# Designed miniproteins, single chains, continued (4), part 41

Each design is a single chain, and the fold is of that chain. pLDDT is the mean over its residues in the fold that is shown.

## One batch from the design tools (miniprotein)

Design m13486
Fold by ESMFold2-Fast:
Structure m13486 (fold): chain A 60 residues (1-60)
Amino acid sequence: SSEELREQIDLIEKYINYAKSNSDLGLLNVLDIQLDGLRDEALERGDEETVKRIDELRKK
């Protein structure tokens, strides 16, 4: 569901913040790959707001 997708992104955002605070580039790379997969799911669902959110997370 769109709610489950948002919950997954919330968790990934938490891990991104953790990885940045620890300069964990390997974890950041893994999380970026996961965001790419979730972005594809959001596109298939027509969830433009979630696509935009993922794009903003990837810019940081």
Scores: mean pLDDT 83

Design m13487
Fold by ESMFold2-Fast:
Structure m13487 (fold): chain A 61 residues (1-61)
Amino acid sequence: GGEKSAEAAKEAAKKGDAAAAGVAGYQLMREGNRPDLGRAAAQAAAKGDAEGAAEYGVLGA
């Protein structure tokens, strides 16, 4: 499942690393578990919204 990718996104956002959160969101999308949430996480990270990226990553797990 996407649990490890979701944890990576959450940890990246806690550190304020929007780019790392975006990478984790892309991995969630690629795994096919919740591609809608993985895409939302990547889009949030692209806007510099690390907190939003983590929230979508956790929901995708």
Scores: mean pLDDT 64

Design m13488
Fold by ESMFold2-Fast:
Structure m13488 (fold): chain A 72 residues (1-72)
Amino acid sequence: SARELINRLIALELRIIGLEIELEKLKKKLADPSLPEEEKKKLEKEIEEIEKEIKELKEEVKKLEEELEKLI
């Protein structure tokens, strides 16, 4: 149903927003010139993993939006 798709879209959009906030915090920390190289490498890996998750969730949102457009 359209209602179920809308509710799922809202849940995914909220998850994406939460991940984007976390990503901005990590990027700000990575910009610290006093950061040790080991810590920098760890943060870069965390950033890459979060960016991948955001990309996958955005692809799922797009598919659900296309399904919703067919039902409305």
Scores: mean pLDDT 86

Design m13490
Fold by ESMFold2-Fast:
Structure m13490 (fold): chain A 83 residues (1-83)
Amino acid sequence: SSEETRKLIEKARELVRQAREMLRNKADPAEVQKLLDKALELARKAIELAIENKDFKLVREGIIVEAEAVLLQIQLYLDKQEQ
């Protein structure tokens, strides 16, 4: 349903927000990675459901959240490589 898909996107956004805050506060990289992995799982599930329901607005929102999570994950990998 659109409601279930929206809830997945909202949860993924919240996890991305938490991961970003943790990175800013120099938290454990492993904990940040766990949040980003979960955010990606939820965003990708939301995209699949949105495609099945032909809700292209939610597909777009899901892809935006996935892109934000991937960019933070890349930053986390770069930070680990510099350490």
Scores: mean pLDDT 88

Design m13491
Fold by ESMFold2-Fast:
Structure m13491 (fold): chain A 68 residues (1-68)
Amino acid sequence: SPLEELLARIREITERLRAGEISVEEAVARLLELVAQGQALPLSDEERDRFGAAVQEALDEITALEAA
């Protein structure tokens, strides 16, 4: 589904950031692109909650890595 594709891409961003393959700045830029794509999708309330949770988890990880 389009949601599962977005969730997989969010996971890929955090994996690449954790591996040191991309910068915090690039991770944030890529995540914002995925947020815009998710906002355009006709998601159910449950799917919107799952997407929001995944985005928040990614932002928390990006913030933690920036603070280190």
Scores: mean pLDDT 84

Design m13492
Fold by ESMFold2-Fast:
Structure m13492 (fold): chain A 64 residues (1-64)
Amino acid sequence: DLDRRLEDLLEQAARHYKRGVELLQEAERLRAEGDEEKARELEEQARKHLEQGDALLAQRDALL
């Protein structure tokens, strides 16, 4: 079912974007507290989540 695949990909992309934003917000808080190393680690995790979201949207668009 194509419609179910499109919805699943969109839902997965949305979850990755949400997690990426949450990680960036936590990283900003850690930088404010002086924990530069943990902030950098969360920023890297956020980048991977945002990239995965983009990849899932690209997969969805390829099915259209």
Scores: mean pLDDT 87

Design m13493
Fold by ESMFold2-Fast:
Structure m13493 (fold): chain A 69 residues (1-69)
Amino acid sequence: SEEEETKKKALEYLLEGAKALKEGDEKKAEEYFKKAFELLKPLVESLSSLSEEEFIEAAKKFAEELLLK
């Protein structure tokens, strides 16, 4: 379905953002996390309460804790 394809693409953006963050490219990481948020927001009700900035901040912290430590 289009929904499943969109979720897969959002996951790809989250992974690319995490890679960029690991490489020290914070701007590139934020751009990928923003793209993931835009794709997921209409599909995931729990994300409707988060701002783009809150999502990006959470994604960066999650990536740092799991990939950079």
Scores: mean pLDDT 77

Design m13494
Fold by ESMFold2-Fast:
Structure m13494 (fold): chain A 74 residues (1-74)
Amino acid sequence: SAIEEAERLLEEGKKALAESDYETALRYAEEALSLLPEDHPLRVEAYRLLGAAYLGLGDFEKAEEYKKKAEELE
């Protein structure tokens, strides 16, 4: 299913983040979001991954944006 694929993509993104491969982490998180309905709980995890990856890249504006998006869904 699309949700199972999104979960797999988020796990791969988290692995990339752990290895400081921030661009790969962004790509996986963005792909996961494209598979998830607008109000799906996994979007919180995708936004957190995007925030962490942007922080690693030094894009503090986008890091803060995605942190807020994750907080608004909780």
Scores: mean pLDDT 88

Design m13495
Fold by ESMFold2-Fast:
Order: C-alpha cells, then sequence, then structure tokens
Structure m13495 (fold): chain A 89 residues (1-89)
C-alpha cells in the first residue's frame, strides 16, 4: 500500500545520499561514471515512487517533497560530475 511505497522511497533516498557521498570520494573517472549512473537510476526510481504516493491525497505534499529533494540531488550530482571530469579526465 501507500505506507509500503513510503518506506521504499525512504530507503531509495538513503541509498541516493550514500551514492552521492561515494561519488565525492571517487578516485577514477570510471568509478565516478559508474556511481553517477547508479545514483541517477536510484533517483528515477525515487521520483516514480513519489508520483505513486501523490495519488494518495494524504501523501501529496510528501510526494512533492520527495520529487523536489530528488531534483536537488540530481543537480548536486551533475555539478559534482562536471567537476570530477575536469579533475580526473
Amino acid sequence: GAMELLEEAEKLLEEAEKLLEELKKAKTLEEAEELYKKLLETLERLKELARKLMEDESLLLTGIGLILRAIGLELDARLLMEKIKKELG
């Protein structure tokens, strides 16, 4: 149900934050590209779950908040990846 989707969304958010921290520590361009790809895939899944949560009126604001947080993490990851490509490429 909606509560199970919320728990899954929270786990995906934690995984995305972990992947972003690992991306900051990447020592090679290849490692960074693999982590970045996994992070984007995790954030796409998070946004999909957030859209499903938004179908429940009681979770509409929660779903919107999750989408906005996912967009913020995507922007942070993109800027970080551009910096890594300049430093390691």
Scores: mean pLDDT 88

Design m13496
Fold by ESMFold2-Fast:
Structure m13496 (fold): chain A 68 residues (1-68)
Amino acid sequence: ADREHALEVARNAARYAKAQAKKSPTLEEARKIMEAVGDAVAANFAPYADEVRRLVEEQLEEFIKEME
């Protein structure tokens, strides 16, 4: 339950972070937005922090590929 909940929160947070990042003038600013969101979610779900950060990082990699 907790793991699925943590990953669902991470997916929703990453989705909203991507929408904000698309409005950023630089990839560095987009990365900072997504990393900050990932860190915040990971802090609230400490036992799954690595999985949460990995999910957000995978979403960031997809976003970067789409911008180039």
Scores: mean pLDDT 76

Design m13497
Fold by ESMFold2-Fast:
Structure m13497 (fold): chain A 70 residues (1-70)
Amino acid sequence: SLEELKQKARERSELLREFARAMIENDYEKAMELVEKLKEIDPESGLKAAIEIAKTFNNQELLDYLKELE
């Protein structure tokens, strides 16, 4: 229960960091792959965070793609 929640929180945090890094490096293919992994473990919260990261880095193509997944 609590340990499972902590593990999933750590996995989500790691995926969000990888996604942010992919966005900084303009690696859109990796960013798309990470969105799919985020959907698997925490679809709503993960997608909202991914959209915010894409918005922060001013990536219109990825923002449009992520909005279609909502």
Scores: mean pLDDT 74

Design m13498
Fold by ESMFold2-Fast:
Structure m13498 (fold): chain A 62 residues (1-62)
Amino acid sequence: EAIAILKNSSSPESLALLGLAYMNLKQYDEAEKVFLEAVTKFPESAAVQEAAKKLAQAVKEQ
């Protein structure tokens, strides 16, 4: 949609960083919750999708 060009500056990367911070605290449940919300709000964000994949692999490999 054309209005998606007006993307919010504080949103997808900040949420991805927040999820990664929870991962560092070993709070994987909170990290997954943050990434699910980020993917729901910003499904077009490659940064969010990439970070979510990394979390999924980290949890799987534990």
Scores: mean pLDDT 68

Design m13499
Fold by ESMFold2-Fast:
Structure m13499 (fold): chain A 65 residues (1-65)
Amino acid sequence: SPKAEMARKLAAAAVKLYERGDYEGARELLKEAARLDPENKVLQEAARLSETDIEKAAELAREAV
């Protein structure tokens, strides 16, 4: 679906933001990705963890792409 495709692109962008140290940007993109693809349990968990464990959230986002 177009929303699931956009969610994957946002998750990939969030990983790149995390890698360059933009943790706030990564967090916002992970939350938006989870909103666009509510059936994707990996993205839901990544968004949840983005507030407490951004490293683990980025790891999960890599799996979702």
Scores: mean pLDDT 88

Design m13500
Fold by ESMFold2-Fast:
Structure m13500 (fold): chain A 87 residues (1-87)
Amino acid sequence: HMLSPEELLEKAKKAFESGNYEEAVDYLELAIQLDPNNIEALKLLGDVYEKLGNYEKALQVYKRILEIDPSNEEAKERLKKVEEKLK
């Protein structure tokens, strides 16, 4: 069974909802490796890193979203909030 990026994102969402943040990261990293410009996967990865308290990794993910889509308002808001956590 070859998991598609879409299937990996679905598995990551289920893991995230179950509080299995480490498992969610594993699925999301693989999904992003297969589709590096998948903003939905990157957004969820940022959310997971925030839940884990890894604000430095969350920051890098939101910066990556803004490299792909500089007008992404959600990523701008999340980036600002995470920067406040790192002060």
Scores: mean pLDDT 86

Design m13501
Fold by ESMFold2-Fast:
Structure m13501 (fold): chain A 103 residues (1-103)
Amino acid sequence: MEEKVEEAKKRIDELKAETTNPKIKEFLDGMKKLLDEVTDPEEKQALVDALNAAIEAYRIAKKLGLPDDKILEVAYRTAIAVLEQAGHEELVKKLKELFEKIK
């Protein structure tokens, strides 16, 4: 688990280095903080899975030439869908609160 969390944080740091958009940076920082706050292994795995899916969606949206606001929206909605499918309602709420702050 620790290796998966560290790999996820590394992927976040790579995305932060690639973007100049402060909203995307704030969202990524919020995701890193959430990974540190979650202690339950099952919830932590679900959050890592959601983050990996969101990063993949981000990469695809960026390659398609979408504007930053749409890239962020696609990544966010992908993360929410993964967490909802996994049944982690509390993580869904926390991620929605994070996105609300950066709108």
Scores: mean pLDDT 82

Design m13502
Fold by ESMFold2-Fast:
Structure m13502 (fold): chain A 60 residues (1-60)
Amino acid sequence: SPFEKGWELYQQGKYEEAIKYFKEAIKENPDNLPAWVALLFLAKEIGDKKTAGEALEKII
């Protein structure tokens, strides 16, 4: 699944690629809280403030 692919890429340190797959997981299931949490942490890591803000609003 896109979520599993994103998680594999995250474990390899491929953060930009991991974000792509977590965004696909969210498009398939917008209620996938683990995907939003992963997207928040990765977006913060690479300095993508817009994506981090969007993910944070979905979590809280």
Scores: mean pLDDT 83

Design m13503
Fold by ESMFold2-Fast:
Structure m13503 (fold): chain A 59 residues (1-59)
Amino acid sequence: GDTLRQAIDDLEREARELGVWDPELQELVRQARQAIDDGDLDRASELVREMQRRIDEAS
């Protein structure tokens, strides 16, 4: 859980610094945090990967 929460926080910071913090990315962050809270670490990991991909594509 802690590693995935840190990854989400780091990705949010990166997206804000790059100016790509859009509503779709905000929704992915909410879903990833919810997945961690639900104990669904596989889902959280997939959402973190999708967030990274979107940030990389928008940069």
Scores: mean pLDDT 84

Design m13504
Fold by ESMFold2-Fast:
Structure m13504 (fold): chain A 65 residues (1-65)
Amino acid sequence: MSEEEIAEQLSKKYGLSMEVAKEIVRLAKESKKSPVEIAEELSQKYGLSFRTALAAVVEAQQLLI
């Protein structure tokens, strides 16, 4: 699955903008931080609930395999 397809899936499933979904996919692929740390940063930066951010990050990491 392409990064764009993953971002579209996350956008629709979690009610995220495409810009936020693309950033989640990028961080899931490139960041060496834990999913919890990435989710906390996304929650603070974009005003997402921590639970939504964490679920989206984990799903993106699973789809990038």
Scores: mean pLDDT 84

Design m13505
Fold by ESMFold2-Fast:
Structure m13505 (fold): chain A 74 residues (1-74)
Amino acid sequence: SKGEELIKKGEEAYKKGNYEEAAKYYKEAAEESKDDPGLQARALLNLSKAYDKLGDEEKAKEAQEEAEKRSVEY
């Protein structure tokens, strides 16, 4: 799926230390995965990790909280 492809692109950027680009791909993956709560939660958890690397603690917490909501929806 497009969401899975975007997560893969985010993971590649994250491995290279390009955390801003990784966050962008993970955010896009979450938006594309609204019909798949598990995939959306995975994208949001990865987004939280990317924000932690960027020092954006507030955004990291928001992404983690949104992931928790999606992981228990079903």
Scores: mean pLDDT 83

Design m13506
Fold by ESMFold2-Fast:
Structure m13506 (fold): chain A 108 residues (1-108)
Amino acid sequence: MREEKLRELSELLRKGLEALENKDYEKAIELFERAIRLAEELGDRYTLALALLNLGNAYFYGLKDYEKALEYYRRALELAREVGDEVLIEQSERNIKEVEKKLEEEKE
């Protein structure tokens, strides 16, 4: 059961990333939301952070929903810091800066 769920989690992430590459943002969001639920069930904090980061990317690049993107990037950063993954921390911080710049440009 656990091994089957870990395989399902990996497959959801793979398909979500493929959907992002194909610019199928609605499908990417659905797949990453499913990956988030499964990662939470499994206690996989690293994969949860990764799925949240990519969900933020779908909102940022696809839907141009910068407030939603910022919400998911901030959640990803908190988890990345908890797991101590320097690459995921750096990527999350970079994405937060980019989305904050977009939000500032819209208000000016």
Scores: mean pLDDT 88

Design m13507
Fold by ESMFold2-Fast:
Structure m13507 (fold): chain A 92 residues (1-92)
Amino acid sequence: LEEGEQLLEEGLLLERQKKYEEAKELYEKAIKIFEKENPNDFVPYVLLGEVYFKLEKYEEAIEYYEKALKIDPNNERAKKLLEEAKKKLEEA
């Protein structure tokens, strides 16, 4: 799982640089590793959702926040981000 965690750290660094497409690719790779080795970790889904939100891909952001909430239904951050993404989608 070290590789999955490293991909999340690299993705976060890319997000700080506003390289959202590159961060997205790293988070997608991390999710494949986490699904196999730690399927109950919601963090990669929240991070990928946030990147989709930054890319203004709100439907995809909603999908990944909902996946995070299936793993952790009480995640207040994911709930808030889901509401924000839904609002943005309605604003067009």
Scores: mean pLDDT 84

Design m13508
Fold by ESMFold2-Fast:
Structure m13508 (fold): chain A 79 residues (1-79)
Amino acid sequence: MKELEELIEKFAEELKKALEAYLAGDEEAFKEAKEKAEEYLKKLVELAKEKKVEGIGERLIAAVEEKAGELAREVAEKE
């Protein structure tokens, strides 16, 4: 499932860029990274439904929860 793995990787990478931009106060870079992450997420969901792949939801949720947790901790430290 090369395409699905590449989409997960690209999604995670854009989430990391969004997090870094957010912490740097770069609103423009944050918006760009967030939009790209949303595009990859949409493609990932569509491809996963088409291929009827199980476990992808768990991998995606784990990646999102990890990045969301990191973001929440960084925001709490900078308030």
Scores: mean pLDDT 72

Design m13509
Fold by ESMFold2-Fast:
Structure m13509 (fold): chain A 59 residues (1-59)
Amino acid sequence: KKDELFKRLYEEALKAKSPEEIMEVADKFYEEGKKLGLSDEEIRKVINEAIKKAVEDKQ
């Protein structure tokens, strides 16, 4: 479940063109993570890792 959430978030983060769009993606996937039964700490870790990787891959 976490791997699927990471992949989808990473793909959406790659498509985002502004910091505001990145924040919208993060908010959306935080709610999806809660629905999957993940803890707040697990969700934040997945979001941070996926955004970091997307930013690195854009460079």
Scores: mean pLDDT 78

Design m13510
Fold by ESMFold2-Fast:
Structure m13510 (fold): chain A 68 residues (1-68)
Amino acid sequence: MSEEEKKELLRLIGEILRLIGEILDLELELKKTTDEEKKKELKKKIEELKKKLEELKKKLKELEEKLK
């Protein structure tokens, strides 16, 4: 594994962890929220972040497959 590949792997892992943290924060806010409009906004934002997370997970898997 090259140093560049290792740096890219760590960068992707860092981005994934950051998105997971953001999703968890928004899910906690959603549980505390009683306002229906705010719930819709939070759900939409959570879905957008989950979509980004799935894209990064696919990229991570592709990178891992190339390194094996």
Scores: mean pLDDT 81

Design m13511
Fold by ESMFold2-Fast:
Structure m13511 (fold): chain A 77 residues (1-77)
Amino acid sequence: MKLILRAIGLALRGIGIIIEAESLGSGPLIDEAIRLAKEAIKEALKAMDTGDEKLVKKAEELLEEAERLLKEAKEKL
């Protein structure tokens, strides 16, 4: 249960990043943030299927990178 709940939380966080990024428009930082968030969602969903905790960690790292790019995009708009 713990890994599945964490993976669900990460997938929802990724969706939130995509929605926020899309609301800002388009650009290289926004597009890359969306790409990383989509990859994080994929890794989180795969973690739910396989039970692999390393995929949860990878999803976390991808989301942190996406959030950093989204912050940078907001500062440059």
Scores: mean pLDDT 84

Design m13512
Fold by ESMFold2-Fast:
Structure m13512 (fold): chain A 74 residues (1-74)
Amino acid sequence: MEEVERVVEEAEARLQALTAAGAPKSDIIAAYNEAVARVRELAEKLGLPEQEVFRYLGRIHEAAVDALDAVDAA
């Protein structure tokens, strides 16, 4: 559980950093896809219930949407 929280927090921080740096949408999408894959792999390894997996993925989705929205506004 703690490991998944760390991965989600790292993903959120990376997406924010990419947005602040003016990274292209392709980099934001790539970072999002990598984060989703990491969360899914770790969740499978730890035997997390699907509800918890959806909660973690939801946080990453929101961060990615915010990042893409910010790029579109620039």
Scores: mean pLDDT 82

Design m13514
Fold by ESMFold2-Fast:
Structure m13514 (fold): chain A 74 residues (1-74)
Amino acid sequence: SVEELIKQLEDPDPAVREAAARALGAIGDPRAVEPLVKALKTETDDAVARALLAALRAIAGSRMLDALVEFGLP
């Protein structure tokens, strides 16, 4: 679930954090945006940071379009 993946962003294993970031990006749930930004601010591993940025980009693209449809914006 998204909640479990968000918790995994704080995992001590960088491989777990990278996998969680990629999964959150693929799901595109906006609930992940704030946790992903928070994780990115404290992340020291380059591979994980790249995955976090990719996830944020994917969510921003997909969910922004979904929000426009849901909220009736042109």
Scores: mean pLDDT 76

Design m13515
Fold by ESMFold2-Fast:
Structure m13515 (fold): chain A 58 residues (1-58)
Amino acid sequence: SELEELKKEAEELLKNLGKLSREEAIQALRDMAKRFEELGMEVAAQAFRELADELERL
């Protein structure tokens, strides 16, 4: 399903965050949040937004 594929992509993103630049990581997390929001997954979307915000403040 679309949600199952997105969850797998999110898991891979989180596993590989340390391999991305700060700017790439922030952008990827923002994109992931938007994709979860489009599927009505508000808790997941908010979690990714908060993580992106934390990285942006560093």
Scores: mean pLDDT 87

Design m13516
Fold by ESMFold2-Fast:
Structure m13516 (fold): chain A 120 residues (1-120)
Amino acid sequence: SAAEAARRAERRQRLNDIIDELYKEGKISKKAYEIAKIIVENMDFDTGTISSDIIKKIREVVGSDEEANQVIDELIKLLQELGFKLTKEDIDRLIASGHMTKEEVIASLIKAILAAKLQE
């Protein structure tokens, strides 16, 4: 419906405002900012699902394992500032086990940050 479309647009705008503020405050890098914008534009707000096509786009923005590690470190630090007890060692174990790719980790960390900020 038109009301549902308007609510989705308002939620997207709110998430974009959150991302813009985090970038302006220097809490996320330009690369993390670009990835977060891709997620907000393309994710399913009803399910929170991030498709394989979004993961491919994240991989293109990240470019290298070194840059992926830098983004992960930044997002973990921000989540810790938001009160999460997540550690780099926990994330490294998830990646090493083959349970998640670095791009899937980045997407999940960004979703957690956005969810936490919406609940403030």
Scores: mean pLDDT 84

Design m13517
Fold by ESMFold2-Fast:
Structure m13517 (fold): chain A 67 residues (1-67)
Amino acid sequence: MIDEEDVAIALIRMARGIAKLMIKQGKAEEAIKFLEEIAKKVVEKTPSERVREEAERAIEEVRKLAE
């Protein structure tokens, strides 16, 4: 159980990193959509509060960078 949450969180963090790189390349809209899609799938597979919180934080951070 805990290992599944840790994997889910690692996937979200990796997607966040990729999204940040995409924003630096001028692909802000694509970056946000990419992260939202990955986060949705990860949360659906591993539905826990910790995973949802990590997803929300990652999306918020990327949206702030995109503005």
Scores: mean pLDDT 82

Design m13518
Fold by ESMFold2-Fast:
Order: structure tokens, then sequence, then C-alpha cells
Structure m13518 (fold): chain A 88 residues (1-88)
């Protein structure tokens, strides 16, 4: 669980950094969408819905990539793969 908790914390921090950067750039709609993904990640994790957690991370990564946040997208995909391995 410690490794899983660490990966989830890293995902939430990664999104928080991206949200702050988007807000500083005036990209408020994109920031609001990442906040919604952050909320969905917390909800899935609290329910023990690891399949939903992984799917939400992959969806957030696709959105980040579409918004030009390539480093954020790559980080979220790596975290999703790590979580998938931890819950297998």
Amino acid sequence: RLELDAEVALALMTLSVAIRELEKQGRLDAAATLRAYQDALVEAFERGDYAGLIETLRAAARFAEAEGLTETANALRRIARNIERLVA
C-alpha cells in the first residue's frame, strides 16, 4: 500500500503543478478540467476502485497531451503503469 499511496500522491502533485501553471497562463478551462480529473482520482482511490483510478489517469494524460502538456502527460502515463503493476 505504501508504494500505491506514493504513486497516487505523485499523480495528485503532478496535476496540482500543471493546474497552477495553466492558471498562471490564463488557461482556466483546461485548469478546471484537470481539477475534475484530480477529484475523480481521489474518489476512485478512496473507493478502492483501482481500475477506475488507472482509467482516470490515462484519460487525464490524453487530455494533458491534447493541451500541449507533454511532460505532464508522460508523468501521468508512467504513474498509471506503475499503479497497474502494483495492483496486479
Scores: mean pLDDT 90

Design m13519
Fold by ESMFold2-Fast:
Structure m13519 (fold): chain A 65 residues (1-65)
Amino acid sequence: SLVELIKEILEEIENSKTVGEGLQRAMERLKREQLSPEDQALAAEIMSLYTTDPEKGWEAVEALE
């Protein structure tokens, strides 16, 4: 599901050496999953929120369930 994919992406960002490196890996993963433009935009917004405030990023993912 999109929610599970976003959770995995946030975990990859969290476990990366830098936020920039994590975002790069996340973008590559989104490209591999071939998401619709709408789903890709939503994932990007949540990733952006996470990089500013990790707690709010996770809350946003949970709100999608």
Scores: mean pLDDT 78

Design m13520
Fold by ESMFold2-Fast:
Structure m13520 (fold): chain A 70 residues (1-70)
Amino acid sequence: MADELLEKGIEAYKNGDYEKAVEYFRKAAEVGDPLTKGRAYRLIAEVYKKMGKFEEAQKALDEAVKALRE
């Protein structure tokens, strides 16, 4: 379930595995409803900010806004 993928992503983030966290959040976005998809992309943006990848973070935020407009 999407919630389970979000939990796994958060665990990876807490352990410093940022790439794994992004993978789990992307999977959650693929299988989740629009609200879950928006939440997943917000979390992806936070991971990219933590990595110093601000361009990727901005693109993830754009996807989150797009999902919430559905």
Scores: mean pLDDT 82

Design m13521
Fold by ESMFold2-Fast:
Structure m13521 (fold): chain A 116 residues (1-116)
Amino acid sequence: MSPEEKLRSYLEQNLPPSMVEPLYTGFKKLLERLNVPLSEETVEWFIESVNYVLTYFHDLPARTQIGLILQLFYEKLLLEKEKLPESLLSLYQVKLAKNPEDIDPLIQEIVDEALA
């Protein structure tokens, strides 16, 4: 199974159809903006972000969940690119739990474009 097929299969199994295409589009756009390759590893990191938001933020509106998923994935990509400790991701997850509207302007732009 290709990384793209693995991601699409996961999204289709765990999310309503209305969220699948926006999340897939947002994932691809974010990788393009950061010059990060689409790989099995980046797909696994994105799936981890999806699973986290579905577990802890399932009561939030779909648009908000999409933004949080992309924001957590963005933070994970930055930590990996800069070789920073994974413990910083946990601190960021706590911050988002308190302020789910505090998403990066880049992520807000990607969400708006993916939902258009």
Scores: mean pLDDT 79

Design m13522
Fold by ESMFold2-Fast:
Structure m13522 (fold): chain A 77 residues (1-77)
Amino acid sequence: MKEEILKEIEKKNKEKLASFPSDEAAREAMRQLRIEEIEELYRNGLLDREQLEELLEVAKKAGDEELARLVEELLEE
C-alpha cells in the first residue's frame, strides 16, 4: 500500500511535469514533490513508524540519499 501510494503520486506528478522544459528539471521536481508528500503522509498519520522503516530500506537500495535522509529524520523524531 505505501509503495502503491507513492507510485500513484509519482504517476500524477509525472503527467503534470510533462510541461517542464527539461528531463533533469522534471526528475528534480518529482523527487522534491515525493519528499514533501512523504512528510504530509506521515503528519496525517497515513504512514506508521514501521512503514517508514520499510521506506528507508527501499530508499537505500535505490540509492536515493535525500529520501533516506528525510525518513531517518522522521524516525529520529
Scores: mean pLDDT 63

